# Designed miniproteins, single chains, continued (2): the designs that were tried, part 28

Each design is a single chain, and the fold is of that chain. pLDDT is the mean over its residues in the fold that is shown.

## One batch from the design tools (miniprotein)

Design m4944
Fold by ESMFold2-Fast:
Parts: C-alpha cells; sequence; structure tokens
Structure m4944 (fold): chain A 61 residues (1-61)
C-alpha cells in the first residue's frame, strides 16, 4: 500500500514536467503524430494522476 502511494507521489511530481515537455514538443512540431501523442499522454498523466493520489490519501487518512 505504501509503495503504491510512493509511486503515485512520484508520478504526480513528474506529471508537470511530462505535460510541459509534451506540450512544448507539440507546439514546436504540430504536424508530428509522435509529438501529438506525447502531448496527449502527458496531459492525461498531469490531469488524471493527481485526483487518484488525492483519493488514495483521503482513504488512508
Amino acid sequence: AEEILRQLEEAVREAPKIYEDGKKAYEENPDSLEALARYIAGKIVYEAVPPILEMFRERLA
């Protein structure tokens, strides 16, 4: 349980960078499907992971 929480905390810590890197790649290369995929993946992690982590923290509190 604690290991999962630690992994989610690390994902949340990394999510802003993943999102920013993906967004920048897409803005620099809008015609690239690879850049678009990176942007979408980064956005999903950035938006989805924090709510999941908060839900876990509330259950453990």
Scores: mean pLDDT 74

Design m4945
Fold by ESMFold2-Fast:
Structure m4945 (fold): chain A 65 residues (1-65)
Amino acid sequence: MKMVEEQGRELLEEAKRLGLDAELSIRDGKLYISLTYKTLDQAAIAVGLAAKAVTLGFEVDKITE
């Protein structure tokens, strides 16, 4: 839990620095990340951040404009 909280915080901070809106949620014992982008360039960044989140044990809930 504590290690995952630190990783989640870092992901949210990175998303904010990249101009993305990000949310973390917990459902049925699984950790989810949601990302919102505004431009095509940010869409590529969002996909990259989502891939990083998956390597850290998060599942992608949605990536939306």
Scores: mean pLDDT 77

Design m4946
Fold by ESMFold2-Fast:
Structure m4946 (fold): chain A 84 residues (1-84)
Amino acid sequence: GAARAILVDLSAGEQRPRIIAEVREVRALPEYRDLPVIAIAREATPEAIADARALGADALLVADLSNPADVAALQAALRAFLAA
């Protein structure tokens, strides 16, 4: 199936700069340039907002991916975002 969005976990710590660089390279490809980029962070800190802007993210969602309730809320938010 075709990709519908790119999700980027900004809470990845030391891997964050690598993930940001990889997402930017993927978005440089014509086939993926129009895919929405959704950044995920545990808190909407100024640093997380700056990282989301550096990615060119279309949305920043607050979720702790280790918390099942936050994962369920994130899935609901993603369904609503992609349906709009």
Scores: mean pLDDT 73

Design m4947
Fold by ESMFold2-Fast:
Parts: sequence; C-alpha cells; structure tokens
Structure m4947 (fold): chain A 66 residues (1-66)
Amino acid sequence: SAYEGAMAAAGAGALAGGAPREAADRASKWTHQGDREGALEGARPVAEAAGLAPERGAESIFRASQ
C-alpha cells in the first residue's frame, strides 16, 4: 500500500540520514494500523527513529503515503 511504501521509504531515509541500521529496520517495520489515526500513531515511532519531531514527522510520513 502507499502507507507501507512510505514507511519503507522512511526507514531507508533514516539509514541514509545516518541513523543506525537497527533504527532504520525498526522504522521500516512499523505498520499496518487501521485508519488515518492508526497510520499517524504508527508513523510517530518511525519519525522518532528517523530523528524527526514525532508529530511533524508523522504527518510528513503520512503525507508521503498520499
């Protein structure tokens, strides 16, 4: 799905930005929650692993899924 692709891209972006491989792997595996609310909740840890502000980063990841 577009959201899963955005999550995978966020993991790759975290690695490219200098995050440890472990953090990038965690980011890319965050998943799969129900609707927009669940997608934003799932994206917050991904944003944190990528070194972004959780709320702003989550919105960016969600927007990338559109």
Scores: mean pLDDT 62

Design m4948
Fold by ESMFold2-Fast:
Parts: sequence; structure tokens; C-alpha cells
Structure m4948 (fold): chain A 97 residues (1-97)
Amino acid sequence: MEAEEKEAKEKFEELKKGIEEKLKETEEYTKKTVETGSEEDLEKALEAAAEGIKLAGKLEELGEKSEEYKEEAIKFAEEAKARLGELVNEAKTAYDK
């Protein structure tokens, strides 16, 4: 129990940090796409968002296996996926203009 709780906490914090990093990268490249209309900046925004969504999926899986972190993990993952989708749509809209 204690060892499993420690492992779950470490994985939770690692995934949360990774998701936050990918959210920041996606926001940065989305902003650059809005400013430049660059295909390269759009591609980087899409890649960062895809990695963030993948990490959010892993966080949801961790939440399903941990009663203590389930609600926080699922909520964080859902909010991250929603924000990443919004940023991707913004970047694509900016590129199309």
C-alpha cells in the first residue's frame, strides 16, 4: 500500500509536469503561428499538442488505478485535453488566414 501510493504520487507529479510543459509549448507555437502564419510554427504547435494529449491519456490511466488521485488526475487530464484542442483550433485558424 505505502509503496504503491509513493509510486502513484511520483508518476502523477511527473505526468502533470509533462502535460504543463506541453501546454506551454503548444501555447508558445500557437502564438507564433498567429503572429507569423508559418507552417513550421503550426507543425510544432500540433506536435506539442499531440504529445500533451498522449500524456493526459496516461494520467487518466493512472487515475483509474489510484483511488487517492483518481478525481484530480481525471480532472487535470480533461482540462488539459480541452485546452490543447482549443489551442490547436486557434493555430489552424490563424494559419488558414
Scores: mean pLDDT 82

Design m4949
Fold by ESMFold2-Fast:
Structure m4949 (fold): chain A 87 residues (1-87)
Amino acid sequence: MILAEVKMKTEDTPDAGLAVEIALAVAYSLLKNNGKISDEELKAFEEIGDFFRKMLDEGVPLKEAVKKANEIASKYKDKIILEVEFV
């Protein structure tokens, strides 16, 4: 069962990274408040969010940061999906 899908359509700009981070934080908050999430699923969200933030802070391009975040998400198959479309 997919717990969260974060789908965004944006330009490949520095501001887009902040938008993706906000979307992940909102998804995490909504899931945490739902009360139907396991500790493992919450940890998966924290891991993805923290890694994504760290990559942006280190100057990793948004497209590469999204790719690497999805590689972590694949560890929790069918639970978390991050999709960012560049226009």
Scores: mean pLDDT 66

Design m4950
Fold by ESMFold2-Fast:
Structure m4950 (fold): chain A 65 residues (1-65)
Amino acid sequence: AEPPPSLEERIKSYEEGLKLSEDVRAMLRAGASPEEIAEWLKEKYGLSDEAIERFRELVEQALAG
């Protein structure tokens, strides 16, 4: 069983997640393409190709809607 993360680790992960969401929102506001956002996420946060593809699909849906 995976041990639950400490409260401090959970807060840090939450802050990183919130910052990621805000950064993506800022890029969308600046007119960045889903491809540019995906490349930036890979470089900055080291996301897996599968995570990037899922995120790219969500960004494309957000830009289309």
Scores: mean pLDDT 68

Design m4951
Fold by ESMFold2-Fast:
Structure m4951 (fold): chain A 87 residues (1-87)
Amino acid sequence: MGLDKEKLREEALRLIEELRRRGLERLAEHVERLVEEGHYATAREAAELVLRGEAEEEEAIRLAELAVAYLEGADPEELEARARALE
C-alpha cells in the first residue's frame, strides 16, 4: 500500500523539473543522480526540503548523501530524525 516504486520515480522526475525551473541547478543535478541510482524517496525528500524552504540547496545535498549512506549501511542519526519528521 502507498506509493509504488514507479510513482516515486515519477514524482522525483517532476521535482527535478521544478528545481531547474527555480534555478536550483546543483540540487536538481544531485536529485537526478539519486534517481538514476534508484534512491527515489531520498531524491523526493531532498527536493521537497528546499522547495518548502526548510533547507538550503547545499544542506539538502549533504542530507541526501547521508540518507544514501544510511540506506547502504551507515546510521546517520540526525538525518534519520529529520526524515521521520517530514514523513
Scores: mean pLDDT 72

Design m4952
Fold by ESMFold2-Fast:
Structure m4952 (fold): chain A 81 residues (1-81)
Amino acid sequence: DGIKIAVALKHLAELANTPLSYAEVSELVEKYFGQPVSPAAIRREEERLREKGELDEVFHKLPLEVQLKIVEILLEYMDRK
């Protein structure tokens, strides 16, 4: 689910003190996972999960291969900036 990957990537980036915009997350998820998700949809899902207290859980509920790819993307992004 591209929307959950996007929210997990954005949340993990914030925890790593390398915040990504909704537009940047949208582009990265489409590029690396082939999942088109709009910035507005990412924001809406993030707000929904935050309200439910589920933001910290979203990353760990993803398949391991997706979790590893998210970490790889963040490491590459940190090196670029």
Scores: mean pLDDT 82

Design m4953
Fold by ESMFold2-Fast:
Structure m4953 (fold): chain A 73 residues (1-73)
Amino acid sequence: SSRLRAVGQAIFDTLRGKLSMEQVTAFGKEVLALLEQGASVEEAVRRAGERLGLSEEDIEAAIRAVKEALAAA
């Protein structure tokens, strides 16, 4: 979907070199699924990022990037 692509691109650009494309796709899918369940962007990105072992700093950067991407999509 266009939203999955926008979220995946934002995560990739923010965390370039830290995640594979497979991990980026899985991250984006989990974030969108949690948002559909009524989670906030912060809750969705934090939960998905923690499962991938991302640092607090990387999770915060991803939250900002995903919020921006979803506002633009």
Scores: mean pLDDT 81

Design m4954
Fold by ESMFold2-Fast:
Structure m4954 (fold): chain A 55 residues (1-55)
Amino acid sequence: ALSPEQRHLEALLDTLRALLAAMQADPSTPQEDVDTLAAVVRELEAELERLRAAE
């Protein structure tokens, strides 16, 4: 079974990915803000992969 931490991280990632997609669709959003959120998503994806590998 998935840990509560893994489930929380998956839900957070879904939310952040939706936000990133919305920011990318808006041409008025600064590229630096898009890049910052993309980096956060990448870091959280790596953490989720690490937690899954520990099972």
Scores: mean pLDDT 81

Design m4955
Fold by ESMFold2-Fast:
Structure m4955 (fold): chain A 71 residues (1-71)
Amino acid sequence: MEEERKLGLEELDAGIAFARAASAQHPELKERYDQAIAELEKLKEEVLKDNGSLAFARGRAIRDELAAEVA
């Protein structure tokens, strides 16, 4: 449980960092990355309240979506 929460938070933080770096390189996608950052921050707040396992999976999915948009 605690380990899953930590991994979830780390994945969300990694996704936020990726989106911020990508928005600097791809300004045409900035609105999409800003929305993704907001989603990840909301998931991070939920993880702090309850459960990290779903946030880990969702964080990875969002990061994969962002990577696909620049590929």
Scores: mean pLDDT 71

Design m4956
Fold by ESMFold2-Fast:
Structure m4956 (fold): chain A 81 residues (1-81)
Amino acid sequence: SVKEVAEKIAEILGFDEAERERLLKLSQDGINLFLDLKGYEYAKKLREAHETLTPEQRARWAEEDKVFEELKKKIDEELAK
């Protein structure tokens, strides 16, 4: 079931209870959007941990932050249904 898949994903990726509850409320399409969002969140944390970023790398990653905000809005819309 969608719920079983969502629970396994939450376990594997180490989601907290709030994130797990959100994932369990989503359709299959919403789960895909949520995973994309988590991918961007993880990439952002890796960027923030890296001390030697060039200005050019920071500029490219600023564009990724825009995609992240759009994905977050889509997830919020799915959870508001």
Scores: mean pLDDT 68

Design m4957
Fold by ESMFold2-Fast:
Structure m4957 (fold): chain A 69 residues (1-69)
Amino acid sequence: KVEELIKKIKELRDKMLRIDAELPSLTPEQQQKALEEAAKLGNEYYDLIKELKTKYRSEVVKLGEKRLA
């Protein structure tokens, strides 16, 4: 379950980075929608990080040592 959580966190981060990278090539209307999507992804990302720290504090420390977080 912790592995699924970490995978989802990484996927959300990667999606947000992709949106940021694509912004300059988008139309103004698409940019607005992309920023709204990025805000939603950011909220999900922080919720998952909070869950990771709360439920799997020992795993967070261990992952930090392995440079995974």
Scores: mean pLDDT 74

Design m4958
Fold by ESMFold2-Fast:
Structure m4958 (fold): chain A 62 residues (1-62)
Amino acid sequence: GPGTELARELIEQVGNPHLGAAVAAGRLLALGYSREEALEALQGAGIDRETAERGLEQGSRL
């Protein structure tokens, strides 16, 4: 879906899965995605659950 595609593009642009997950998480949350929807989008983009959850914690501080 659109959230997964956005996450994939941002992760690719950042070039690092940990930093990319945090940037993508922050953007998804800023766009009004719920934490659950953002987590699903990150995992759909190929990020593992632990990295996605860590990215959400970091992204919420941006």
Scores: mean pLDDT 85

Design m4959
Fold by ESMFold2-Fast:
Structure m4959 (fold): chain A 87 residues (1-87)
Amino acid sequence: MEEILKLIEEAKKILEENREKEGGTATVLLYYLDEAEKSIKEGNLKGALNGLKEAKRIVEEKASEELKKKLLPILDEAIRKVEEELK
């Protein structure tokens, strides 16, 4: 769980650094990452997985190519770790 929280924190840091450039997309992504973080802290792994998958979908559909390159590996790793915990 600590590793998943660190991945979410890293993604949030990248989003804050790119917030002015990405605008509303960064705001929506931060919302879903905050919800995923809250779900992890509450032990709701399924809720966390749903939040992370929605964040990934928004990155793929709306983020700049530079932001996609930075965020997709982090989100994929976080999703993978949550899915392993759900087995």
Scores: mean pLDDT 85

Design m4960
Fold by ESMFold2-Fast:
Structure m4960 (fold): chain A 72 residues (1-72)
Amino acid sequence: PIFAKEEFRARREATATYDSREDALRMAEQLRKAAQEANAAGVKATVTVELDEKTGGTLHAVVEVVLPKGLP
């Protein structure tokens, strides 16, 4: 490989069903807050959240974290 691989990336996907859209939105807010805290600590974190409009309470989340150089 010719490119410098200076960063480690970890990605996790999760799908969860909640009793209501409000419960799903509450969990989405918690995930976004966690990402903001990670960014404040110097870790680049991205959270993408989608709600299933058909059920109203299904949340699909993708979390990607980019770690600093020098991690294994």
Scores: mean pLDDT 63

Design m4961
Fold by ESMFold2-Fast:
Structure m4961 (fold): chain A 74 residues (1-74)
Amino acid sequence: SQVDAVIQRALGLAEALARTLGDEEAAKKVIDEAEKRLPVLARELAEQGASPEEILERLESYVLELVEKAKKEL
């Protein structure tokens, strides 16, 4: 589905940004949290009538916040 494609795109961003942390445990935590939360958020937004583009924007914002939180915990 288009929603699944958007989730995979946001997960790709999470993996790319997690690699920039330079810490394997922090990277794993970011990726694991993204894999768990992104499908749930995407489903909720889709049920609220959000477009695939709006869902992607919201998921990318979540990924950026998740990475920034991980940086502060290092």
Scores: mean pLDDT 86

Design m4962
Fold by ESMFold2-Fast:
Structure m4962 (fold): chain A 111 residues (1-111)
Amino acid sequence: HMEAHAVVRVTLPPDLSEEERIEALKKAAEIMLEAARQVPGVKDVTLAGEAREIAAGKKPTVAPGRPFSASVVLTADSPEQAARAGREVAKRVEEKLKEMGIKAEVSFTVQ
């Protein structure tokens, strides 16, 4: 398959407590999945990294005081569609996190 992937990543600040980071990550994961479902061109969406671990009921393995991240992998029919979808999902996630008062950095990459 000539499918393309985009990764949307939310990075939380290292100054949050472990409990605050887990709660913020859970909210970020919910927002990322919802945004991905609403953006045209997304064929599939999968949680990755610490967000997947938390969704499975596990504690994150990231060292205390280090940046902590959640990501989703978006599947699209082409690199152009992956880039467009990733950008739109990242924008919607950033806006929603800001509305909720969650301090985080949002980025995307195409693979």
Scores: mean pLDDT 74

Design m4963
Fold by ESMFold2-Fast:
Structure m4963 (fold): chain A 83 residues (1-83)
Amino acid sequence: STITSIIMTINRVFRQSPNGIMTTSQAIRAVRDGARRDGSMSDRQIDFIVDRITRVARQNGGRMTRDQVVQAVIDAVNDIRRT
């Protein structure tokens, strides 16, 4: 599934991040790479997830924990499904 692919990509990137902290650009790249791997999500849906991550990162000084990135993806995907 697309969400599984995105989360797996996020987990892989966090192995390269000290203390489980990811920058906004790293989180955006992980989402785009994970969504591209699955291929079933539209550009509009990917951009919606990226916008959610950007907003959460701004609230946290441009940095996110793994759990914050994963939760932002889950929340964004649930919002897409709710339409």
Scores: mean pLDDT 79

Design m4964
Fold by ESMFold2-Fast:
Structure m4964 (fold): chain A 62 residues (1-62)
Amino acid sequence: DKAVDEINELIAEIVEELNKENNTNDGKELEEKMKKRLLERLPELSEEAQKFLLSGLKQAEE
């Protein structure tokens, strides 16, 4: 799935950045940073991947 592949690549890059920082062991802060960077980089994804990711975020809120 092209959309899933794009999202997984973006998540992997963000995780690598967060691991390089090593600035905090607070899981909630790391999750919030990951989500923020994911949203900031959302325009790098295709429209299909953006829709898929946004749908997943709505399900997580439910």
Scores: mean pLDDT 72

Design m4965
Fold by ESMFold2-Fast:
Structure m4965 (fold): chain A 62 residues (1-62)
Amino acid sequence: MSVEEILARIREAGGSYRVDEDGVVYAYLPRADAELAAAVRARGGNVTETADGGLFLGFHAR
């Protein structure tokens, strides 16, 4: 999954994201998405599950 596809999927899920000056994406999804979590981990990113079933994501866009 490309970075553009990951970002589009976050938006489609009703989530939000920001990209810092170092190209690090920080994102939140209000629901679980196992395929998106796997895609972020495959890029060397981090995935944290919330108690309410959401996801916090952190990964490099470059």
Scores: mean pLDDT 81

Design m4966
Fold by ESMFold2-Fast:
Parts: sequence; structure tokens; C-alpha cells
Structure m4966 (fold): chain A 66 residues (1-66)
Amino acid sequence: SEADRLGEQMRREALLAAEGNAEDQVKAAKRMKSILDQAEKNPEIRSQVQQETADALYEAGKLRAA
């Protein structure tokens, strides 16, 4: 589904932000914003993509803090 596709992209961008350099973090943030903007236009998948984003950022934050 599109929700699964966007969720998968969000997880990849969050991982890049956690493991990448400063330039990678900026690029990842811009792409994540684009993914959220795409989800905002489709109310049926918005909440799922927002939840996937929160989960991805939480896991990436834990990885970066370790």
C-alpha cells in the first residue's frame, strides 16, 4: 500500500539521520518533511504514516544515543 511505501521510506530516512553526517541529517529531514506532506494530502493514511514516523524517530534516537 502507499502507507507501507511511505512508512518504509520514513524508516530509511530516520536511519540515515541517525548514522549519517550533518549533511545527511539535513537531507533526511527535508525528505521526511516531503513524505509527511504527501501523507497529509491523503487522510486515509495520514495517521498511519505519522505513527510510523514517531516510531522510526524513536528507534533512530535510541540508536544514535547508544
Scores: mean pLDDT 77

Design m4967
Fold by ESMFold2-Fast:
Structure m4967 (fold): chain A 98 residues (1-98)
Amino acid sequence: MILARLRNMTPEEAAEAVREAVEDGDNVLLILRFKTPEAARKAYEILKKAPGVKKVALFDERTVLALFENISAEELADIVRRVMEEVPDLTELTVIKV
């Protein structure tokens, strides 16, 4: 189920949207699309070290998939905020409950 699809948001706005959309203990897939391959690679490195991350994959040079299991809404919101602060070239974030 798609919980959120975010574009043209600040890091804080995106974090709040994730906090409202996700429930504690959800399994969540994030799909992040970037303007450049370099931005996607940077996000991949951040996400593979994130708490609760189970798998991270890079495809199409500009898309990162990150699967989280048993995540808290607050932890996921903080991860999203941090990624957007460090990698401002994020064009779209899709949040999917799996």
Scores: mean pLDDT 86

Design m4968
Fold by ESMFold2-Fast:
Structure m4968 (fold): chain A 61 residues (1-61)
Amino acid sequence: ADELIDQAHEAAERGDLDTAIEYLEKAYEKEPSSEIYFELSQVYRAKGDEKKAEEYLELSK
């Protein structure tokens, strides 16, 4: 279950933010959760997309 989220974290740590987003989107398709929305908000913030980061943060609440 958490495998895709772990892969997203590894991608983000190496600076591959687009790959991190792809893994999080796949995780959401399999098992939607507020945790995945929160992770998406963090990756978009790191990418500099403050608008999407805020949108996903609100969805995680």
Scores: mean pLDDT 80

Design m4969
Fold by ESMFold2-Fast:
Structure m4969 (fold): chain A 63 residues (1-63)
Amino acid sequence: AEKKAQELVKQGEKAYEKGDLQGALDYYRQAIRVLREAGLPIPQELADKFNEVSLEASKKGLL
């Protein structure tokens, strides 16, 4: 679960670096889901990244 979540976070970071806000949000959301379903804590850094990108996407009308 942790390894899969870490890979999803890396994919999300790559998407964000390319300006793909929707892709980044999808990967971060999947990582959070994987961790939650496994009963694992959500790292604060992941929660912060998701919230920041979500706010940016909302501001651009993508949400």
Scores: mean pLDDT 80

Design m4970
Fold by ESMFold2-Fast:
Structure m4970 (fold): chain A 83 residues (1-83)
Amino acid sequence: TTMDNFRQASQSGRTLGDLASTNQTLQNYMQQGYDNSDGSGQNRADQYQQMSDRMSQDSSVPQSAVDAARNLSRSLQNIINSL
C-alpha cells in the first residue's frame, strides 16, 4: 500500500544517491532532474522517469542506476495515485 511505496521510494533514492557518489555522469543527470523540477510530486515522478530514459542511452551509467530511477518514479507515481 502507500507505506510500502514510501519504503520503496526511500530505498530506490538511497541506491541512486549511493551510486551517484562515485559517478559524475549520474550526478549530472540528477542535477538536471532537480533543475527541471517544479517541486510537485507529479513533476518529481515525471523527472525520474525522464532521467531513467536518458540514462538508459548512456553507457557510462550503470543499469542499477537506471533501474533505481525507474523504481523511484513508479513508487512516487503510486503514492500520488493513492492520494
Scores: mean pLDDT 79

Design m4971
Fold by ESMFold2-Fast:
Structure m4971 (fold): chain A 57 residues (1-57)
Amino acid sequence: MAEKAKELVREAEPEAVKVDVVAIDEEKGTALVAATDSKGNTTFYKVDLKTGEVTRV
Protein backbone atom coordinates (compact mmCIF):
# COMPACT_ATOMS: atom_id res chain seq x y z
CA MET A 1 0.00 0.00 0.00
CA ALA A 2 2.59 2.61 1.04
CA GLU A 3 4.71 2.08 -2.12
CA LYS A 4 1.65 2.41 -4.39
CA ALA A 5 0.66 5.68 -2.68
CA LYS A 6 4.22 7.05 -3.05
CA GLU A 7 4.38 6.10 -6.75
CA LEU A 8 1.03 7.77 -7.49
CA VAL A 9 2.11 11.02 -5.75
CA ARG A 10 5.50 10.96 -7.55
CA GLU A 11 3.60 10.67 -10.86
CA ALA A 12 1.41 13.67 -9.86
CA GLU A 13 4.38 15.71 -8.44
CA PRO A 14 7.50 14.83 -10.49
CA GLU A 15 9.30 17.87 -8.98
CA ALA A 16 9.04 16.40 -5.45
CA VAL A 17 12.44 15.58 -3.89
CA LYS A 18 10.89 13.71 -0.94
CA VAL A 19 7.66 11.73 -0.71
CA ASP A 20 6.50 10.30 2.64
CA VAL A 21 3.37 8.37 3.60
CA VAL A 22 1.97 10.14 6.69
CA ALA A 23 -1.03 7.87 7.33
CA ILE A 24 -2.93 4.97 5.79
CA ASP A 25 -6.66 4.42 6.39
CA GLU A 26 -7.07 0.74 5.47
CA GLU A 27 -10.87 0.76 6.08
CA LYS A 28 -11.39 3.60 3.56
CA GLY A 29 -8.55 2.45 1.29
CA THR A 30 -6.92 5.90 1.40
CA ALA A 31 -3.47 7.24 2.22
CA LEU A 32 -2.25 10.69 3.26
CA VAL A 33 1.07 11.50 1.56
CA ALA A 34 3.42 14.47 1.99
CA ALA A 35 5.45 15.66 -1.02
CA THR A 36 8.31 18.12 -0.42
CA ASP A 37 9.81 20.17 -3.24
CA SER A 38 13.43 21.42 -3.65
CA LYS A 39 12.49 24.70 -1.89
CA GLY A 40 11.26 22.86 1.24
CA ASN A 41 7.55 23.41 0.57
CA THR A 42 5.39 20.44 1.65
CA THR A 43 2.07 19.64 -0.06
CA PHE A 44 -0.33 16.99 1.28
CA TYR A 45 -2.17 14.57 -1.01
CA LYS A 46 -5.01 12.17 -0.36
CA VAL A 47 -4.63 8.99 -2.43
CA ASP A 48 -7.50 6.60 -3.15
CA LEU A 49 -5.72 3.23 -3.23
CA LYS A 50 -8.60 1.50 -5.08
CA THR A 51 -9.00 4.01 -7.96
CA GLY A 52 -5.50 5.57 -7.99
CA GLU A 53 -7.02 9.09 -7.63
CA VAL A 54 -4.63 11.68 -6.17
CA THR A 55 -6.19 14.81 -4.62
CA ARG A 56 -4.29 17.77 -3.20
CA VAL A 57 -5.33 18.58 0.39
Scores: mean pLDDT 80

Design m4972
Fold by ESMFold2-Fast:
Structure m4972 (fold): chain A 82 residues (1-82)
Amino acid sequence: MLSDESKKALEDTKNKVKKSTTLTQIIQAIQDTRNRFYYEGDDKTANELGRMLRDAQRMAGEGASIDDIKAYVIEGLDKLIS
């Protein structure tokens, strides 16, 4: 199970994504959080965030709206927190 500190970090990332208005802001929020978990040795969470990052970039390349990308990322973060 994730620590309370790790859950808070994912909730903080979720709030940053909710407030984001550009793809670059969404990608940066996920990437910063992934790098944190990677350097802390949580490879499982870092790998899930890496998958989410790739999926968000793919969705944008396919013409998905910012709102659709946000919804996808928020759902993914909620599943990691649970």
Scores: mean pLDDT 85

Design m4973
Fold by ESMFold2-Fast:
Structure m4973 (fold): chain A 79 residues (1-79)
Amino acid sequence: MKLVTFNVDGKDYVLTIEDYQELMKKLKEIVDSMFDESYRDVWLEISALESSGRPLSPRLAELREKMMKAVEELLKENY
C-alpha cells in the first residue's frame, strides 16, 4: 500500500494514495468555490506565509478550516 503524508494545521496525516486523490479533488472544489486562483497557487501562498511566520488572511484561514473539516470527514469514513 502506498502512503502519502498530508499536513493541515501543523498536524501530519498519513493517507492511502486513493484517499489522498479523493481528498485533493474535494480540496480543489473548495478552493474553486472561494478563489479565482488555482489550488496549487493558493496552497503555495499558505505554505509561504506559514514558513515565513506570517499570519494567514481571514479568507485563507477559512479555507484551512474547510480543508481540515474535509480531512476529518474522510478519516472518519475510511479509518
Scores: mean pLDDT 71

Design m4974
Fold by ESMFold2-Fast:
Structure m4974 (fold): chain A 79 residues (1-79)
Amino acid sequence: SLEEVERRAAELVQRAQELIAQLKAKDDSDETQKIIQQLQQAVQDLEEALKTPGSEPKIKGLENMQKVIDEAEKYLKSL
């Protein structure tokens, strides 16, 4: 349902913001700044996808957000 998509998107955005805060607290290198920028961009892309007509853009936006979160979590564990 649309409500489930909106709930899932809100959860992923919250997780991305938590990761940004954790990354900023642990490291300030160029690589960390790049990961933070990727998280911020993925949040913006998801917000635009949610405004786009059709289910496919929304699904792709959620999948991209999850992928970027997974990459950031792996990076955070390596610090």
Scores: mean pLDDT 88

Design m4975
Fold by ESMFold2-Fast:
Structure m4975 (fold): chain A 89 residues (1-89)
Amino acid sequence: KEEFAKFLADKLGLQLSPEQIKQLADEITDLKVDPKTAEAMRKINELLEKYKDKLSDEEIDEIRTHALRLVAQGKSIEEAIKEAEKRIK
C-alpha cells in the first residue's frame, strides 16, 4: 500500500514524489522481505484478521503501519502486537 511505502521512504530519509511512492508500494508487494519483517507482518496480519469485521481496511492499514514502525524502531514483535491491540479498542 502507498501508506506503507511512504512510511518506508520517510524512515530511510528519501525524498520521493507521489508517483515514486506508488512505484515503491508495487515493488514492496513483489519483493522478498527479510525474515524479521516477514515474521512481523505475519503476526500483525494474524492479529488484524481477528478484528477485520470490526475495522475498516483503512484502520487495518493504519494499525499495521504503526506496528511495523515500532518493529523498525527496535521494538520486539510482541510489543508491536500489544500496541496494535490497544489501537483496536
Scores: mean pLDDT 67

Design m4976
Fold by ESMFold2-Fast:
Structure m4976 (fold): chain A 75 residues (1-75)
Amino acid sequence: SRVVTSTLTTTKKTLENGDVVTASGTGVQLRYDVDTGTVSFTRLEPDDEVLDLKVEEIGGKEGTKITATVRRRVE
């Protein structure tokens, strides 16, 4: 079986509530709730693995950086 890996990174000055980032390859979407600081994923398949989820406040006018890796097994 093959493994497909996608990495998500956002570097917006400000993440707005409801912003959605889509991973290349897997199509998985990451959403960030600015008010609660919560990261959620949509379009995950049952065997998907979320690795290396990291939320960094860069400070100043640079906003929040979110990095995540999604691993999917493909037959």
Scores: mean pLDDT 70

Design m4977
Fold by ESMFold2-Fast:
Structure m4977 (fold): chain A 57 residues (1-57)
Amino acid sequence: MLTELNEQASLEVQPEGTARGRAARAAGLPSADDLGAALTPTNKLANKKIDELEEKA
């Protein structure tokens, strides 16, 4: 059944989602999330650890 997938698709096709994607594309700059995703596995773990430490601090 695709009913549950339709709910997730709705969130992805929300006006805000498209607006953000369009703004980033128009500026020619990747989002902060895209930069994080480009990190290597090693950096991904390090970044997550730092984020947790900052939240605890």
Scores: mean pLDDT 51

Design m4978
Fold by ESMFold2-Fast:
Structure m4978 (fold): chain A 82 residues (1-82)
Amino acid sequence: SDEIAEEVFEELEEKIRKKLREAGASDEEVEKALKELYELARETARLARKSGMSDENIRDLVEFVIETNTEVKATQIKKELA
């Protein structure tokens, strides 16, 4: 059930790191954000599976949640540095 979250997270990890660093995140902030996003991805996959979603739909939802939350974190970092 966390296999989908792991696969999606691994595929997006470099994109997340780049997005957060471009926003001005420190290495410590990037590592913290990655941990939080991974935990969110796992919980999202768990709840989606419990709701009866297909593996394909779980994958799409996890990707959407990771990408959306990465954008939110990047925006917050930019505002704190402005």
Scores: mean pLDDT 85

Design m4979
Fold by ESMFold2-Fast:
Structure m4979 (fold): chain A 76 residues (1-76)
Amino acid sequence: GKKKGAEGAEKAGEVGGEEGGKSAREGKKEIEEMDDKKGAELAAAAGRAAAEGGEKEEAKKAGEEGAKAGEEGAKA
């Protein structure tokens, strides 16, 4: 669900290094603040993007995207 997707994004961010991990953590926290359905959807999208990339650069971007998606959801 929502938390598992966010944790997936966090792990993907860690593959991209410390910077990716920090971005993923922020995204995880923001996603937890959202509605369950909306948060789960954004978390799943971020986790999937990270899994498909496989490159460290891609993992970092996925973590950062997760953070931005969580922030936008919180503003909605």
Scores: mean pLDDT 56

Design m4980
Fold by ESMFold2-Fast:
Structure m4980 (fold): chain A 59 residues (1-59)
Amino acid sequence: MAAQFQAALAAAERILTRPVSTEDVVRLAARLARELGIPFDLALQAVGVANGRIGRRQY
C-alpha cells in the first residue's frame, strides 16, 4: 500500500504542473489506477494530495 501510494503520488506530481479541476483529478486517478494496477480510491487520494501541494506552491 505505502509503495503503491508513493508511486501514484510521484506520477501525479510529474503529470500535474498546475492545479486542475476535480473532474481532471478523477480522470487522472482512473488512469493511474489502471496503469499502476492499484485501487482507484488510493490513486484518487494520491492525485488529490499532489493537486493540493501544487496549489499551495502557486500561492
Scores: mean pLDDT 77

